# Designs tried in a protein design run: designed miniproteins, single chains. Part 111

Each design is a single chain, and the fold is of that chain. pLDDT is the mean over its residues in the fold that is shown.

## One batch from the design tools (miniprotein)

Design m3862
Fold by ESMFold2-Fast:
Structure m3862 (fold): chain A 65 residues (1-65)
Amino acid sequence: SEEIEKLKKELEEKREELRKEAEKRGEDLRKNPVSPEEGDKVTLEAVEEGNKKLAPLVEELAKLL
């Protein structure tokens, strides 16, 4: 189904964007040192926000399967 393939592609693209953002964030934290606890907090919050952005696409895909 074209709808399933489109949603899968959007999900994969969103995952790749989040992965690249995580890599950039890691580089920035290395250049601008913060406490390990602050760095972990920023990373965890970003991961949780990313998961929330992916959840609607996963739910839409699940409805079509």
Scores: mean pLDDT 79

Design m3863
Fold by ESMFold2-Fast:
Structure m3863 (fold): chain A 104 residues (1-104)
Amino acid sequence: SAVAEQLERIERAVKEVEELKEELVKNWQSKYGLDKEKAEKLAEIELEFYKRAAEILKELLLTGDEEAARKRYAEAVVEAVDRMLEIVETEELRRAKAAAEAVL
């Protein structure tokens, strides 16, 4: 089915992002001038967020419950951004949190 093909694409995307962990670390280092240890922690939070977002998307494809998916995604963003803000204070992260909280 089309849903089965979309589920396989989501699984593949998650694996591809896990393989790009070193690129996520480099992006945090270059964009915000962070040391490797902080960048690695941020990359780990970002990977956990992508995995959670993928599960929410899979559930949306299986149930069609857009309202539940929207709320769960917003909750996932707030949780991830709060953890990231403990490591690095940025306007982009604050804006992402505010946008997600507006959905809740």
Scores: mean pLDDT 87

Design m3864
Fold by ESMFold2-Fast:
Structure m3864 (fold): chain A 70 residues (1-70)
Amino acid sequence: MILSAIEMLLNPEAYKELEAKWSEEQKKTREQIKELVAQFSDEELEKLGKRINGLSPEEALKVLEEELKR
Protein backbone atom coordinates (compact mmCIF):
# COMPACT_ATOMS: atom_id res chain seq x y z
CA MET A 1 0.00 0.00 0.00
CA ILE A 2 1.17 3.53 -0.71
CA LEU A 3 1.34 5.95 2.25
CA SER A 4 -1.53 8.08 0.89
CA ALA A 5 -3.85 5.05 0.86
CA ILE A 6 -3.06 4.31 4.53
CA GLU A 7 -3.65 7.96 5.49
CA MET A 8 -7.01 7.99 3.68
CA LEU A 9 -8.12 4.88 5.59
CA LEU A 10 -7.20 6.51 8.92
CA ASN A 11 -8.82 9.89 8.19
CA PRO A 12 -10.93 9.92 4.97
CA GLU A 13 -12.76 13.15 5.90
CA ALA A 14 -9.50 15.09 6.10
CA TYR A 15 -8.60 13.92 2.58
CA LYS A 16 -11.97 15.11 1.25
CA GLU A 17 -11.49 18.50 2.93
CA LEU A 18 -8.00 18.87 1.41
CA GLU A 19 -9.33 18.22 -2.11
CA ALA A 20 -12.13 20.76 -1.55
CA LYS A 21 -9.62 23.38 -0.38
CA TRP A 22 -7.44 22.91 -3.47
CA SER A 23 -10.47 23.24 -5.76
CA GLU A 24 -11.62 26.44 -4.00
CA GLU A 25 -8.10 27.93 -4.20
CA GLN A 26 -8.00 27.29 -7.97
CA LYS A 27 -11.46 28.87 -8.33
CA LYS A 28 -10.32 31.93 -6.34
CA THR A 29 -7.25 32.38 -8.59
CA ARG A 30 -9.49 32.15 -11.66
CA GLU A 31 -11.84 34.85 -10.31
CA GLN A 32 -8.86 37.12 -9.53
CA ILE A 33 -7.67 36.71 -13.13
CA LYS A 34 -11.15 37.66 -14.41
CA GLU A 35 -11.16 40.82 -12.26
CA LEU A 36 -7.76 41.90 -13.59
CA VAL A 37 -8.63 41.06 -17.22
CA ALA A 38 -11.71 43.33 -16.98
CA GLN A 39 -9.36 46.31 -16.34
CA PHE A 40 -7.61 45.95 -19.75
CA SER A 41 -8.62 47.09 -23.24
CA ASP A 42 -9.13 44.60 -26.09
CA GLU A 43 -5.77 45.59 -27.63
CA GLU A 44 -3.97 45.13 -24.30
CA LEU A 45 -5.64 41.72 -23.83
CA GLU A 46 -4.45 40.58 -27.28
CA LYS A 47 -0.84 41.40 -26.35
CA LEU A 48 -1.22 39.84 -22.87
CA GLY A 49 -2.77 36.71 -24.37
CA LYS A 50 0.51 35.96 -26.14
CA ARG A 51 2.45 36.40 -22.86
CA ILE A 52 0.14 34.31 -20.64
CA ASN A 53 -0.49 31.47 -23.12
CA GLY A 54 0.96 28.28 -21.61
CA LEU A 55 1.45 29.78 -18.13
CA SER A 56 -0.06 28.42 -14.92
CA PRO A 57 -2.96 30.43 -13.41
CA GLU A 58 -0.61 31.75 -10.70
CA GLU A 59 1.99 32.87 -13.26
CA ALA A 60 -0.73 34.47 -15.43
CA LEU A 61 -2.03 36.38 -12.38
CA LYS A 62 1.47 37.72 -11.67
CA VAL A 63 1.92 38.92 -15.29
CA LEU A 64 -1.46 40.70 -15.19
CA GLU A 65 -0.63 42.41 -11.87
CA GLU A 66 2.76 43.62 -13.17
CA GLU A 67 1.20 44.96 -16.40
CA LEU A 68 -1.37 46.98 -14.39
CA LYS A 69 1.49 48.69 -12.48
CA ARG A 70 2.88 50.13 -15.75
Scores: mean pLDDT 63

Design m3865
Fold by ESMFold2-Fast:
Structure m3865 (fold): chain A 69 residues (1-69)
Amino acid sequence: LTPEQEAEIREAIGLIALAVTKIEYQNNPEISKEEARAKALEIVDRVAEETGLTPEQRAWLRAQADDLL
């Protein structure tokens, strides 16, 4: 990944995490932060699988998600 692609993906991860968290809290106000985070991480993992990222790219993406979430 180029630095520009890394920046775009990192921003996308943050936005997806924010959107997932907001929707989860709207649907279930009793949801824990840990449960909301787990759902966001699941979406990130799914995106990596469906877009055919390399093992190195998937490892990097997961590290960014763990850092941001």
Scores: mean pLDDT 76

Design m3866
Fold by ESMFold2-Fast:
Structure m3866 (fold): chain A 81 residues (1-81)
Amino acid sequence: MEIEFDEKLRELLKKYLNKDKVTLGEAITALSQLAVDEGLGDFKTGVFDARGTPLGEILGVDRFDASDAEALRAALEKAIK
């Protein structure tokens, strides 16, 4: 599945992704790397607390689970509108 980023997501993930249209796996990897770099969690748990961060504001979530691809897909689809 391909996801096309809006301007806010492109700006947020520009350090991790150099293209506007990515696969769901690429998007999840980039979001998880950003969350780890911001100190919101780690890849071992796969759960990140984004409350009060730019990531949480843009995705419209307080917390996300990187192992729940369907929930992340739905959040990304809502964020790019």
Scores: mean pLDDT 73

Design m3867
Fold by ESMFold2-Fast:
Structure m3867 (fold): chain A 82 residues (1-82)
Amino acid sequence: SELEAAEKTLTLAIALARASGDEEKAKEAEELGKKLLEALRAGDMAKAEEYAARLQEVVDEAAAKLSEEEKRKAVEEARREA
């Protein structure tokens, strides 16, 4: 479901941000994820797309700062917390 996909992306974004040592980015991911989930539950697809895109940017930016091994560890952590 879209809600499950959003929750997985949120968990991954937080794990990657924390792995990169960026607590501010992790908090940004949490806030964006909350807004995304609220938009999805309200049926506001325009806002959901906006927040999902911004959350994906957090994933991409955090991943770009990490080695392949660090990314793999973050993904494993996200799988355990999801």
Scores: mean pLDDT 81

Design m3868
Fold by ESMFold2-Fast:
Structure m3868 (fold): chain A 85 residues (1-85)
Amino acid sequence: MEGTLLVGRAVSKALKEVAGQEIEPSADPEELGEQVREALLAGGLSEDAAEAIAVGVENAAKIGNELGAEEVYKNLTEELKKLLS
């Protein structure tokens, strides 16, 4: 719970910068995963790609720490650039 918002903020930043999608990040890992999945689908990703990324974000949010948030931001921006370019 404590670090979930750190991961959520990192994810929100990545989605806004690369996918042009804005979310209000949930403090609940499962809800955050669903928000990411919906935002990625709206941003033009396939269902399979959106699901895979959402699962990764949910797992990172469950672990929840500052280092994990930094890694999520880096990995998500790289993956989104690859899938959306």
Scores: mean pLDDT 79

Design m3869
Fold by ESMFold2-Fast:
Structure m3869 (fold): chain A 85 residues (1-85)
Amino acid sequence: SDEITVEEAGRPPVTTTRAEFEARYTVLDAELLLEGDKRTLRVRAVDAAGREVELLVTFASVEDALAYDVDVGVRKLVEAVEKVT
């Protein structure tokens, strides 16, 4: 399943699904952390209240984390290309 753990500074970790996370947050950027088990991304996002937040998002596997990192990278590349063309 697409279960992830989302952690915000000063708050306890929350287990949710990737779909629920993407419905509640607008992801601006993601960086795969190469320390530890390589399953965690630092995500910059806008929450439902319109506040920019930094989150740690941990996936069930390295493969899931890499797939998400690539997905966010592709979205950013498409947006950059649209501004040039």
Scores: mean pLDDT 80

Design m3870
Fold by ESMFold2-Fast:
Structure m3870 (fold): chain A 92 residues (1-92)
Amino acid sequence: LEERIKQLEEELLKELDEEGLDEEIKELVKEKKYDEALELILKKQKELTKKMMAEDNPDPEYRARKIAEILRLTGIQFTIELIKRLEEELKK
């Protein structure tokens, strides 16, 4: 269990960039502040969704980029939620 948590954290930290939102998520994960990291991701997902819905933009490339960003954040969210769950099981 402990080895699995370490593996997931290492994989997640390798995927996160050194800029912007990724940097903030990376620091929160390193400090075991999973709930704060998840809140940050949720807030960003809502902002991206709002921008995508508000833009009556026929540009499929712009929409594709926003969808890809939302999907990437969803993947990161899933990994953090899994790490948090395993940490809770380890403490029992």
Scores: mean pLDDT 76

Design m3871
Fold by ESMFold2-Fast:
Structure m3871 (fold): chain A 73 residues (1-73)
Amino acid sequence: DKQSLVIIIKQALKDKDILNDEQLQQLSQALDNATKEQLQRLSAEVIPLLSKAFITSEDLNQAKQLVEDFISR
């Protein structure tokens, strides 16, 4: 389900306070326009970085970069 992936990605990023409100709005638009395959790829790359028991600054920076790259497409 495409909407389930969108919700999971947005919630994970919001919980970690990685993105500001403007970036969250841009992400929401990008996610709504993305294919299911693009969403599956993004979630597979981002969610593991944000679900570790001990999240490092490097993990957060990688997640942020992946999201910014996704928005820029």
Scores: mean pLDDT 78

Design m3872
Fold by ESMFold2-Fast:
Structure m3872 (fold): chain A 95 residues (1-95)
Amino acid sequence: SEAIKKLEELVNELLAEAAKRLKEAVERGASEAELDAVVFRSLVELRRRVEELAKELNIPEEVRQEAITKGAQGLEEIRQKLLAGEKVEVKPIKL
């Protein structure tokens, strides 16, 4: 329970950070390719941080993979909304 909550908090923090970086990139006139680069770097960081925390807290592989999948889906939603010129509201993941 506590370990799962910490994993949720980590993923939600990383999504909020990615949303901020992507918004800043859009505001400075970044291309779709530049936004894709930010998303790629965010996905690499998400995987790394989730795997490190999962090992530390002995979280099962199934839950680790669910966290990565939900985090990746959140990043794609943020990217799509920004490309559409829509307001980005980061929805918290739940494991």
Scores: mean pLDDT 85

Design m3873
Fold by ESMFold2-Fast:
Structure m3873 (fold): chain A 67 residues (1-67)
Amino acid sequence: LTEEELADAFASFPTLSDAEIAALEARLAQDPSDEQALLRLVASYVRRGDVARALALVEAHRARFAP
């Protein structure tokens, strides 16, 4: 995945507050297989313009659950 592809994929997701992002981070930490929390967290980073951080999170998830 490129940063541009990731940004395009999540462009339709709503912007989240810092509190909502923190809640999603806590949720994903407790259940690393929670793809809904992962997707929302990635989308929030993209919406904030931190596409590189969003990409890093996707790569970390891929490494954990896929060969």
Scores: mean pLDDT 71

Design m3874
Fold by ESMFold2-Fast:
Structure m3874 (fold): chain A 85 residues (1-85)
Amino acid sequence: MERGREMAKELLEAGKKGNQEAARKAIEFVKEGISPEEARVLLEEIAKDKSASAHTVSSALAILIAAGGDRAEALKLAKAKIDAL
């Protein structure tokens, strides 16, 4: 739970530096191992952050898919956030 929130902060900061940095951070999270529950918390934290870019949201969604999380709800949340940007 706490790890998912911390990972969200790291992904947001990487996203502020650029799309490539966000992508590298997402790959590292998947490589290190992330649970579906941690990935869901990560996506929820990114979705509610006002500074999140479409690229950062897409990276969070990709992490959740790679982790084997709930795809249907994640896609709905990510689409709503991107449409609101």
Scores: mean pLDDT 78

Design m3875
Fold by ESMFold2-Fast:
Structure m3875 (fold): chain A 99 residues (1-99)
Amino acid sequence: EKERVKLAIEILASRLDELIKKTKEKEEQLEEGSRIQKKVEEANQQSTSLEELKKLLEEFAKELGLSEEEVERILAEPSVLRMDELIREEVERRLKEEE
């Protein structure tokens, strides 16, 4: 469970970094990238509880526009590849809606 939440956080962080690079100026990209990296480092600490990991996951998911239901679906997915696909599909859907 804890390892799955960590993987989901890493995938969400990667997608958020891609979104920032496409939508933000270079200076903002560096600031946002640093913030995301610090949160991922927190998630990877041995002392980080499952509750703290879920909170970080919810924060990244919210920034990507994912609902609680979508997050639960992602966490229930046994395949890391399919988990990434689900996150990508939802982010792509949100981006099209913003146009």
Scores: mean pLDDT 72

Design m3876
Fold by ESMFold2-Fast:
Structure m3876 (fold): chain A 85 residues (1-85)
Amino acid sequence: DLLANASSNPALQALTTRQYKAAVYALMYVQAKRAGDEELAKFYEGGLVRYAGEKKDALVEAAERYLRGEISADEFWATVKELLA
């Protein structure tokens, strides 16, 4: 199964598929909201709720901090793993 193969990025290798998808949806959701694209934001919010559940708001906050340059990529991925453990 190709999903079992390691990625070249050690931070990504440490994530489950669910954690990775939740993080991607959070980043895309924040970017869509910043662009004023309400339909795209609503689409990504659906995926974010499915993969992050109750941690949706905390993950969105982490994504916003990362996109503002307030935290590093490594800190963002560490937060994803902690929130969605």
Scores: mean pLDDT 78

Design m3877
Fold by ESMFold2-Fast:
Structure m3877 (fold): chain A 96 residues (1-96)
Amino acid sequence: SEEEKENLLRAIDFLIDYFVKKNKDEIKVEDALEAMEKDESLSEEEKREAEGILTAADKDGDGVVSKEDLLKTIKQFMELLELPQSVIDEYEKRLS
């Protein structure tokens, strides 16, 4: 649905901004989830989507997500939403 698409995109925006603010190549899932839980600007639905993205990106279950893992995961979600390549490229640039 359009609402689910918007919730997913806002979750992606949060996660990219979180990586950029941390200025690290890797983040701990636990730390990201704690920061998200404390963020009053995010809805419960957006938090749920962000948790889902982090879980999917943490493929080996070690509780650590790299920029590469996150980028691969968000690209997969964006492709499923049939977003233009130009939009995907802009998010990739923001994470770099």
Scores: mean pLDDT 80

Design m3878
Fold by ESMFold2-Fast:
Structure m3878 (fold): chain A 88 residues (1-88)
Amino acid sequence: SIRDKLIELTRILHALKLLVDKNPDTPEEVRKLVDEGIKISIEYAKLLTENENPDEEKIREYQSKMEKILKEVEKLAPDLFAEAKARV
């Protein structure tokens, strides 16, 4: 389901954040993308907690934004992305 996919994407983003924070040599552009992804995941969580019946179109928009960020991280840091994905 779309919600199961969003849980997976959120877990990958949190794994990436853990890895980025432990590696001071992480490129600034990768760090910024991961931080943006975390911000989007927080906004998504807020949507779910503040709305009993959240708009499915808004949920799809958050999925699209998270997927776009993760694709860019994979392009810039494929080994880091693979390690994060292996942790979820």
Scores: mean pLDDT 84

Design m3879
Fold by ESMFold2-Fast:
Structure m3879 (fold): chain A 78 residues (1-78)
Amino acid sequence: MMEIPEKPSKREVIIVMAQGGAIMMALAIDKKLGIENPKLKEKGKEMIEVLREVASRTTDPQLKAQLEQEIERLEELL
């Protein structure tokens, strides 16, 4: 489990979003190709929990909205 700071910086939020985006792209490719990858799906679920925690601790409304959109897209791919 990733240690999430109480007040994440803009840089820390962007890095977490980039990590979520990479997992999302891999899940989308697997779904399109009909590839079963239970380890990647498990990693996607773990990333959703990390993104939710970062969103709950983020005070920037624009970054929070972007995190919530990324969570929704990840949930659709699982």
Scores: mean pLDDT 81

Design m3880
Fold by ESMFold2-Fast:
Structure m3880 (fold): chain A 58 residues (1-58)
Amino acid sequence: SVEEVERLKKLADEYIKEMKEYVDSLTNPEEKTILNEIIDSMKKYLDEKLAQAKAEAA
């Protein structure tokens, strides 16, 4: 259902936020850059997949 997809998106957004907070606590600039790029890629992928799932559930 659309409601289940929206719930999953909220959970995904919470995990992304926690990962970014962890990365922000790191002191190595190269490590922070690489991990932020990975997290941003994951967010984009999740957003695209959840948008597709929401459209299919409607």
Scores: mean pLDDT 83

Design m3881
Fold by ESMFold2-Fast:
Structure m3881 (fold): chain A 93 residues (1-93)
Amino acid sequence: MEKWEEARKWAEEWADELLRQRAPVGTRRIREEVVEESDEYTLKIISFAEVHESADGRRRVHSGVLRQRIYDDNTVETLESYTRVRDVPPPPP
């Protein structure tokens, strides 16, 4: 829980930064934290913020947190996800 809330803060702070800077499409921020490791898998909490262009040509910031189990064969299982989408403001007049 604590690491998940911290990861959410990271994602939201990056989203706020990208929105204020009107960052270009394709700008990404990502942080991975290993929370558990076993012989079979690595459990990670991943914080992200990313600028996408929507179908209507508008820019949006997608931010979120993923709890993922990554197995030795590179199979990825997403156990938990939180995602927030916000519109990038237009350029200043």
Scores: mean pLDDT 80

Design m3882
Fold by ESMFold2-Fast:
Structure m3882 (fold): chain A 97 residues (1-97)
Amino acid sequence: MKITVSLSLTKLPDGSTQATVTFEGLSADTKAELSVGPDRGYAFLSDGARAGAYGVDSLSVTVEPGKAVVTATSKGPLKAVAAQAPTAPLKVLYGKP
């Protein structure tokens, strides 16, 4: 099945910005690992997909069979969001890293 990557941006009631990167068409046993720095976070999926968010306060990932959702939240300006499907080049979906 072809991997699809989508981005949604939402303004939360507290004034923060939430970016959600959704991967669909993953393997049923896909696992995720997170790496979080002071202003950025990365999610690495075991099938080779990955997402990065810059200018964020938190990053989380939810994995279910065939799907992963990476959620980044920023109290200030969200700087950038990038994602890569397995075997595809990295794409900047929002902003500049």
Scores: mean pLDDT 79

Design m3883
Fold by ESMFold2-Fast:
Structure m3883 (fold): chain A 113 residues (1-113)
Amino acid sequence: APPTLEELARNAERMARVFEGLAEYVEKHLDLPEDSKNEVVELLRKAAEIFRKAADLARSGKITPEQARALMEEARLLVAKAFSVIMENATDEQVDKFVRAATELAARARAEA
C-alpha cells in the first residue's frame, strides 16, 4: 500500500533528526578538506530542513502524499550528493567513522519514534 501522510510525516521527521545529527558530526568530528567539509555540512543541513518541512506539511494535511514524496526525494538527492563528496574526499578511516555515525544516528531516530 502507498504510505499515508502520517507515515510520510514520521519518516521525514526521523530523517530530519538523522541528517541534522550527521551534519553536526561532520562539522565537529570528521577530518575532511575544509571546502569539502563545508559543502557536506551545508548539503546535510539543507536536506534536514527539507525533510522537516515535508514532515510539518504532511502532518498538517497541507500537501498530498505525492507532494510529500517529491520533497523527500529532493532532500534524498542532497544527501546522495553529500555522501558522494565524502567518498571522493575522505580517507577510508574517515568514511568508516561517517558510516558508523550514520548507523548510530539512524538507530537512535528509529528507537525515539
Scores: mean pLDDT 87

Design m3884
Fold by ESMFold2-Fast:
Structure m3884 (fold): chain A 97 residues (1-97)
Amino acid sequence: MEAELEKAKKDEEIMKETLREILTEAGIPQEVIDRLLNESVSSEEVLETYERVRKAMGYESLLDTLEDIVVRILEAQGKPEEAEEARAYFEELRRKA
């Protein structure tokens, strides 16, 4: 159905916006962020940037930032139950880290 394609596209945009916010908070220049997210880069390049950000911010701070962004996006989409599940997921990640 068209709704499934639209959801996949929206999910990709949300992931890119989440990563953009994290990179911005980590002090990565906007020009670099735009190149990584807007140009057709490999998933390996995106993952390596994510690892650099995680190392720079510290794993705990990165988890807090990710949780806040994901929850905010889900709540903005009118999915408060999924936002609560996201909070539980990140809490479990903290306990296992």
Scores: mean pLDDT 61

Design m3885
Fold by ESMFold2-Fast:
Structure m3885 (fold): chain A 88 residues (1-88)
Amino acid sequence: TVSKLVDIFLLTLSDDKSVLKAIDTKAVARLLGTSKRSDILSAIETAYNNTPKSKRKKFIIDVRSIINVYRPEEAEELNAYLKKLKEK
């Protein structure tokens, strides 16, 4: 589960913005909606650490957008976590 979440977050680094649109949005929504918060946070951190420094700002923006769409009820907490990652 965490590895699939990592793969989804890393896809945000694609130069082709249509990649996110080509992803099965129902499968992404289900995976994010049913995943534990701890699994999502672990996947974000793992994907961030595997992201080149030059792309980390884009990563934060894209992940924040995904979380706001698929987990709006936890957006405040997840945005606080992303802010802490950006500071490290």
Scores: mean pLDDT 69

Design m3886
Fold by ESMFold2-Fast:
Structure m3886 (fold): chain A 70 residues (1-70)
Amino acid sequence: IKEKLEKIVEKYGLSKEIYDLIKKGKYKEAALLALQELGDRGAPSSVMQEVAKLAEELGALTAPAPEPTP
């Protein structure tokens, strides 16, 4: 999980603060800040979805309830 977040931060040249949060084990804060900066930079929706999924798995983001399929 953290390795995927680090790779995204490095690939998109995100702020040093995100790297610092990852190194301190603050993955929830790192994921949320990465989402914010990626959105500000106009990152592709696929990348935004991947980071949002990581934030959700870390408990930093609440996903909408799954839709019932017949």
Scores: mean pLDDT 71

Design m3887
Fold by ESMFold2-Fast:
Structure m3887 (fold): chain A 70 residues (1-70)
Amino acid sequence: GNAEAVKLLEEAGVLLVLGREEEALRLIQKASTLLTGEAKKLAEQAIEALRNGDVERALELIKKAADLAS
């Protein structure tokens, strides 16, 4: 459910701050499969940001997705 997705996004945020981008990407991908609507779109945008090396944008998008999914 959404609570599991929020937890995955919060864990991904911590991993990004620690520079563990590959592990963070896997958690965001898993969260996106559990999310719907705008929260899912934000999680998918965070995946794209990480693929482009934009960690700062990914962190912002993850926070927005978690806030909407809560």
Scores: mean pLDDT 88

Design m3888
Fold by ESMFold2-Fast:
Structure m3888 (fold): chain A 71 residues (1-71)
Amino acid sequence: TPADYIETALRVIRERPELMGSAADMVVEAASTVLPPEKVEELRKQLDEAVAAGDTEGVARLAEQAKEMVE
């Protein structure tokens, strides 16, 4: 499910924070299968900003929010 895919991304962020950009891409891919385009665009912008800032906690929080939205 999209939620399971996001859970995998959360595991990547936790275990390998150097891959958080790839994990953010996974979250956007999962969200795009369920959420409206405007919500996906908003999520992508927030994730891109957090990744650019090196904000691992922010990326994880956004991924958790996305998981709740696709459940």
Scores: mean pLDDT 85

Design m3889
Fold by ESMFold2-Fast:
Structure m3889 (fold): chain A 57 residues (1-57)
Amino acid sequence: DEELLRELAEKYGVSVEQIRGLVQLARDMGREVAVQYAVRELGLSREQAEEIIDRLL
């Protein structure tokens, strides 16, 4: 889990804290809300956001 978080953070140019927040948001409010957050706040594409969520669940 921690190793995968670091790998994804480096791959997508975001912090581990940002990925952790994204996963928590997906868990609490659902996938689509988390994807919208990642696109708007983290500057990620929809595809990148979905890949992060899928790999960490």
Scores: mean pLDDT 82

Design m3890
Fold by ESMFold2-Fast:
Structure m3890 (fold): chain A 84 residues (1-84)
Amino acid sequence: MMELSEETIAAAEEFAALWPSLSEEQKAEIEKIEAEAQEKLGKLMKKAAEAEAAGDAEAAKKYREEMVKLIEETVKKMKEIAKK
C-alpha cells in the first residue's frame, strides 16, 4: 500500500480545513489540478501493476514512489491555490 509522508498528510488536513473558505474560482482550479493528477496516477498504477505481474519488484517500487511523489506535489499545488 502507498504510504504518504507525515508532512503530506498534515498538508492535506490543513487544505481540508481551508476548503469551506475558498472561492468558487479557487475550488474550480483545484478540481482541475485534481483531475489531471488522477489521470497521471492511473497511468502509474497500471505500470506498477504490470511491473509487479512481471516479477520486476524494483520497477514496481519505483512506480509506487512516483505515485507518492505525484500525490505530494498535487497536495502542495492545491494548498498554493488555496492561499492565492
Scores: mean pLDDT 76

Design m3891
Fold by ESMFold2-Fast:
Structure m3891 (fold): chain A 67 residues (1-67)
Amino acid sequence: SRMREIGARAAMKAVNRLHEKGIDVESVKVEVRGEEVTVTVTPVDPSKQEEAQKIAEESRREALEEA
């Protein structure tokens, strides 16, 4: 449950940051494997995929550091 809570927090951070940058989000996928959390963001605009994924990774790192 702890890793899922971290994943949910990471997803929220990512979506909030993407929204602040004007990037619309189509979907967010959170996967937990043991102590590993993966957050995958799919933006509505495919040209924003690289930027969206960088924000997702930064948000994941911050959520883990806060835990």
Scores: mean pLDDT 83

Design m3892
Fold by ESMFold2-Fast:
Structure m3892 (fold): chain A 76 residues (1-76)
Amino acid sequence: ALSPAVAAQERAALPADLAALKETVEELEKSEKPDPAKLSAAAIRAMALILTAEAVGDAEAVKEAKELLERIKEIM
């Protein structure tokens, strides 16, 4: 388990991290030729955010991160 201080910091960062990932996914969806390296990086980031959200107990963040990962898979 994360320390309480680290868990609180990660939980506070989740909305911004999810918003940044969502912006990246939307740019990839608009691209005529999505960069495979950017798709892989976005997928890794989505998986990391799912794990972080689960570790801090943020069910809404888990759901959003999973939805973003599925959107990335549809582009790949």
Scores: mean pLDDT 81

Design m3893
Fold by ESMFold2-Fast:
Structure m3893 (fold): chain A 63 residues (1-63)
Amino acid sequence: SVLEEIRRLWDELVALLNAERPDHDRLAETARRLGELVDRHPEVARRFEEEHGDHVFDRPPLR
């Protein structure tokens, strides 16, 4: 499911961010793929955020 793919990519992103030797290319690609899924499936992204108890994809506007 899309929710399962978002969970997998999020877990991969978190693991990459916490790596002692981060792979910046993989980090950028994983973040881009996750962002594309969130943009295409906002309802699924919202359910993922409810599961986490935090708005992990809801950031202040860049203005």
Scores: mean pLDDT 72

Design m3894
Fold by ESMFold2-Fast:
Structure m3894 (fold): chain A 100 residues (1-100)
Amino acid sequence: KKEIEDLKKKAEDYKAEMKGLTAQRQSAIADLVAAQNEAKRLEDLAKKESGNPELAKVYEERRKQAQAEADALRAGITALNDQASKAVKEYAELLKKIKE
């Protein structure tokens, strides 16, 4: 019955992986919110400086950079969600095998 011991160890490994993914996801979401807030701040500054086209252009370029960072973070969060879904499914299957 070595098989049950091996499955229990794999289940503990998946618990550790899911905990790590949850922490990474929370951090990435915080970074995404910060990037979105920065993009909005820069958009508002560009609109406020509509009478100064040179300064408005500087804020608009920085807004585009902040938006690109937010888009990259969103893609990363999607990848983390996919990985977490796979880990949850594999953990559930291991628990089912342990219970027989």
Scores: mean pLDDT 84

Design m3895
Fold by ESMFold2-Fast:
Structure m3895 (fold): chain A 93 residues (1-93)
Amino acid sequence: MSTEEILEKIREEMDKAVAALDAGDGAAAVEHLERVIELLRQNPAATEEDIKAMERALERAREAAEAGDQLGLEIAVSFAVMTVEILRRKAAK
C-alpha cells in the first residue's frame, strides 16, 4: 500500500470517527481512532511523535467515552483530526 493510499484510508477512518462523535457513539469513535493509529504505524511519513500524539488522543477519547463525557470526546477527536491533517499536509509536500 502506498503512503497516499494509507493517508486516504486514515481520512476515511477519521470521517467515520467524527460521524460517530456527532451520533453520540463514543465506542464507535474510539474504534475508528484505533484503526487510524494502526494505519499510522504503517505510514513511513508518520514520526514516533505523531504516533504518540494520536495515542494520547485515543486515551483521552476512551476516558471520555467511558465517563459519558461528550465534550471531552469532542476535544479528543478534534485533537486527533488536527494531528492527522498536519501529517497529511507534510506528506503532500
Scores: mean pLDDT 81

Design m3896
Fold by ESMFold2-Fast:
Structure m3896 (fold): chain A 83 residues (1-83)
Amino acid sequence: VTLPVFTEEDDLDEMIERLLKAVDENPIATAVVESKDPRVAAERAIRLAQALIDKGYIAAVSVEGNRAVVTAINPKYIEELKG
């Protein structure tokens, strides 16, 4: 599932809660973090991904200019696939 685009105006804690809810209900959740400053987009996306990793999820960040994409995977779905 893909969440709405997060901007500089969005609170990081709210972004974390929204992505956690999405990845708890879906095997894969994606969030886009945008900023006018590519460094700010990357920093916020990395913090978002790290918060998910700290809670036991798998997360990856890819950066494309002023946009960073966070992909989160719920490991419980991976375990179910293994039987």
Scores: mean pLDDT 77

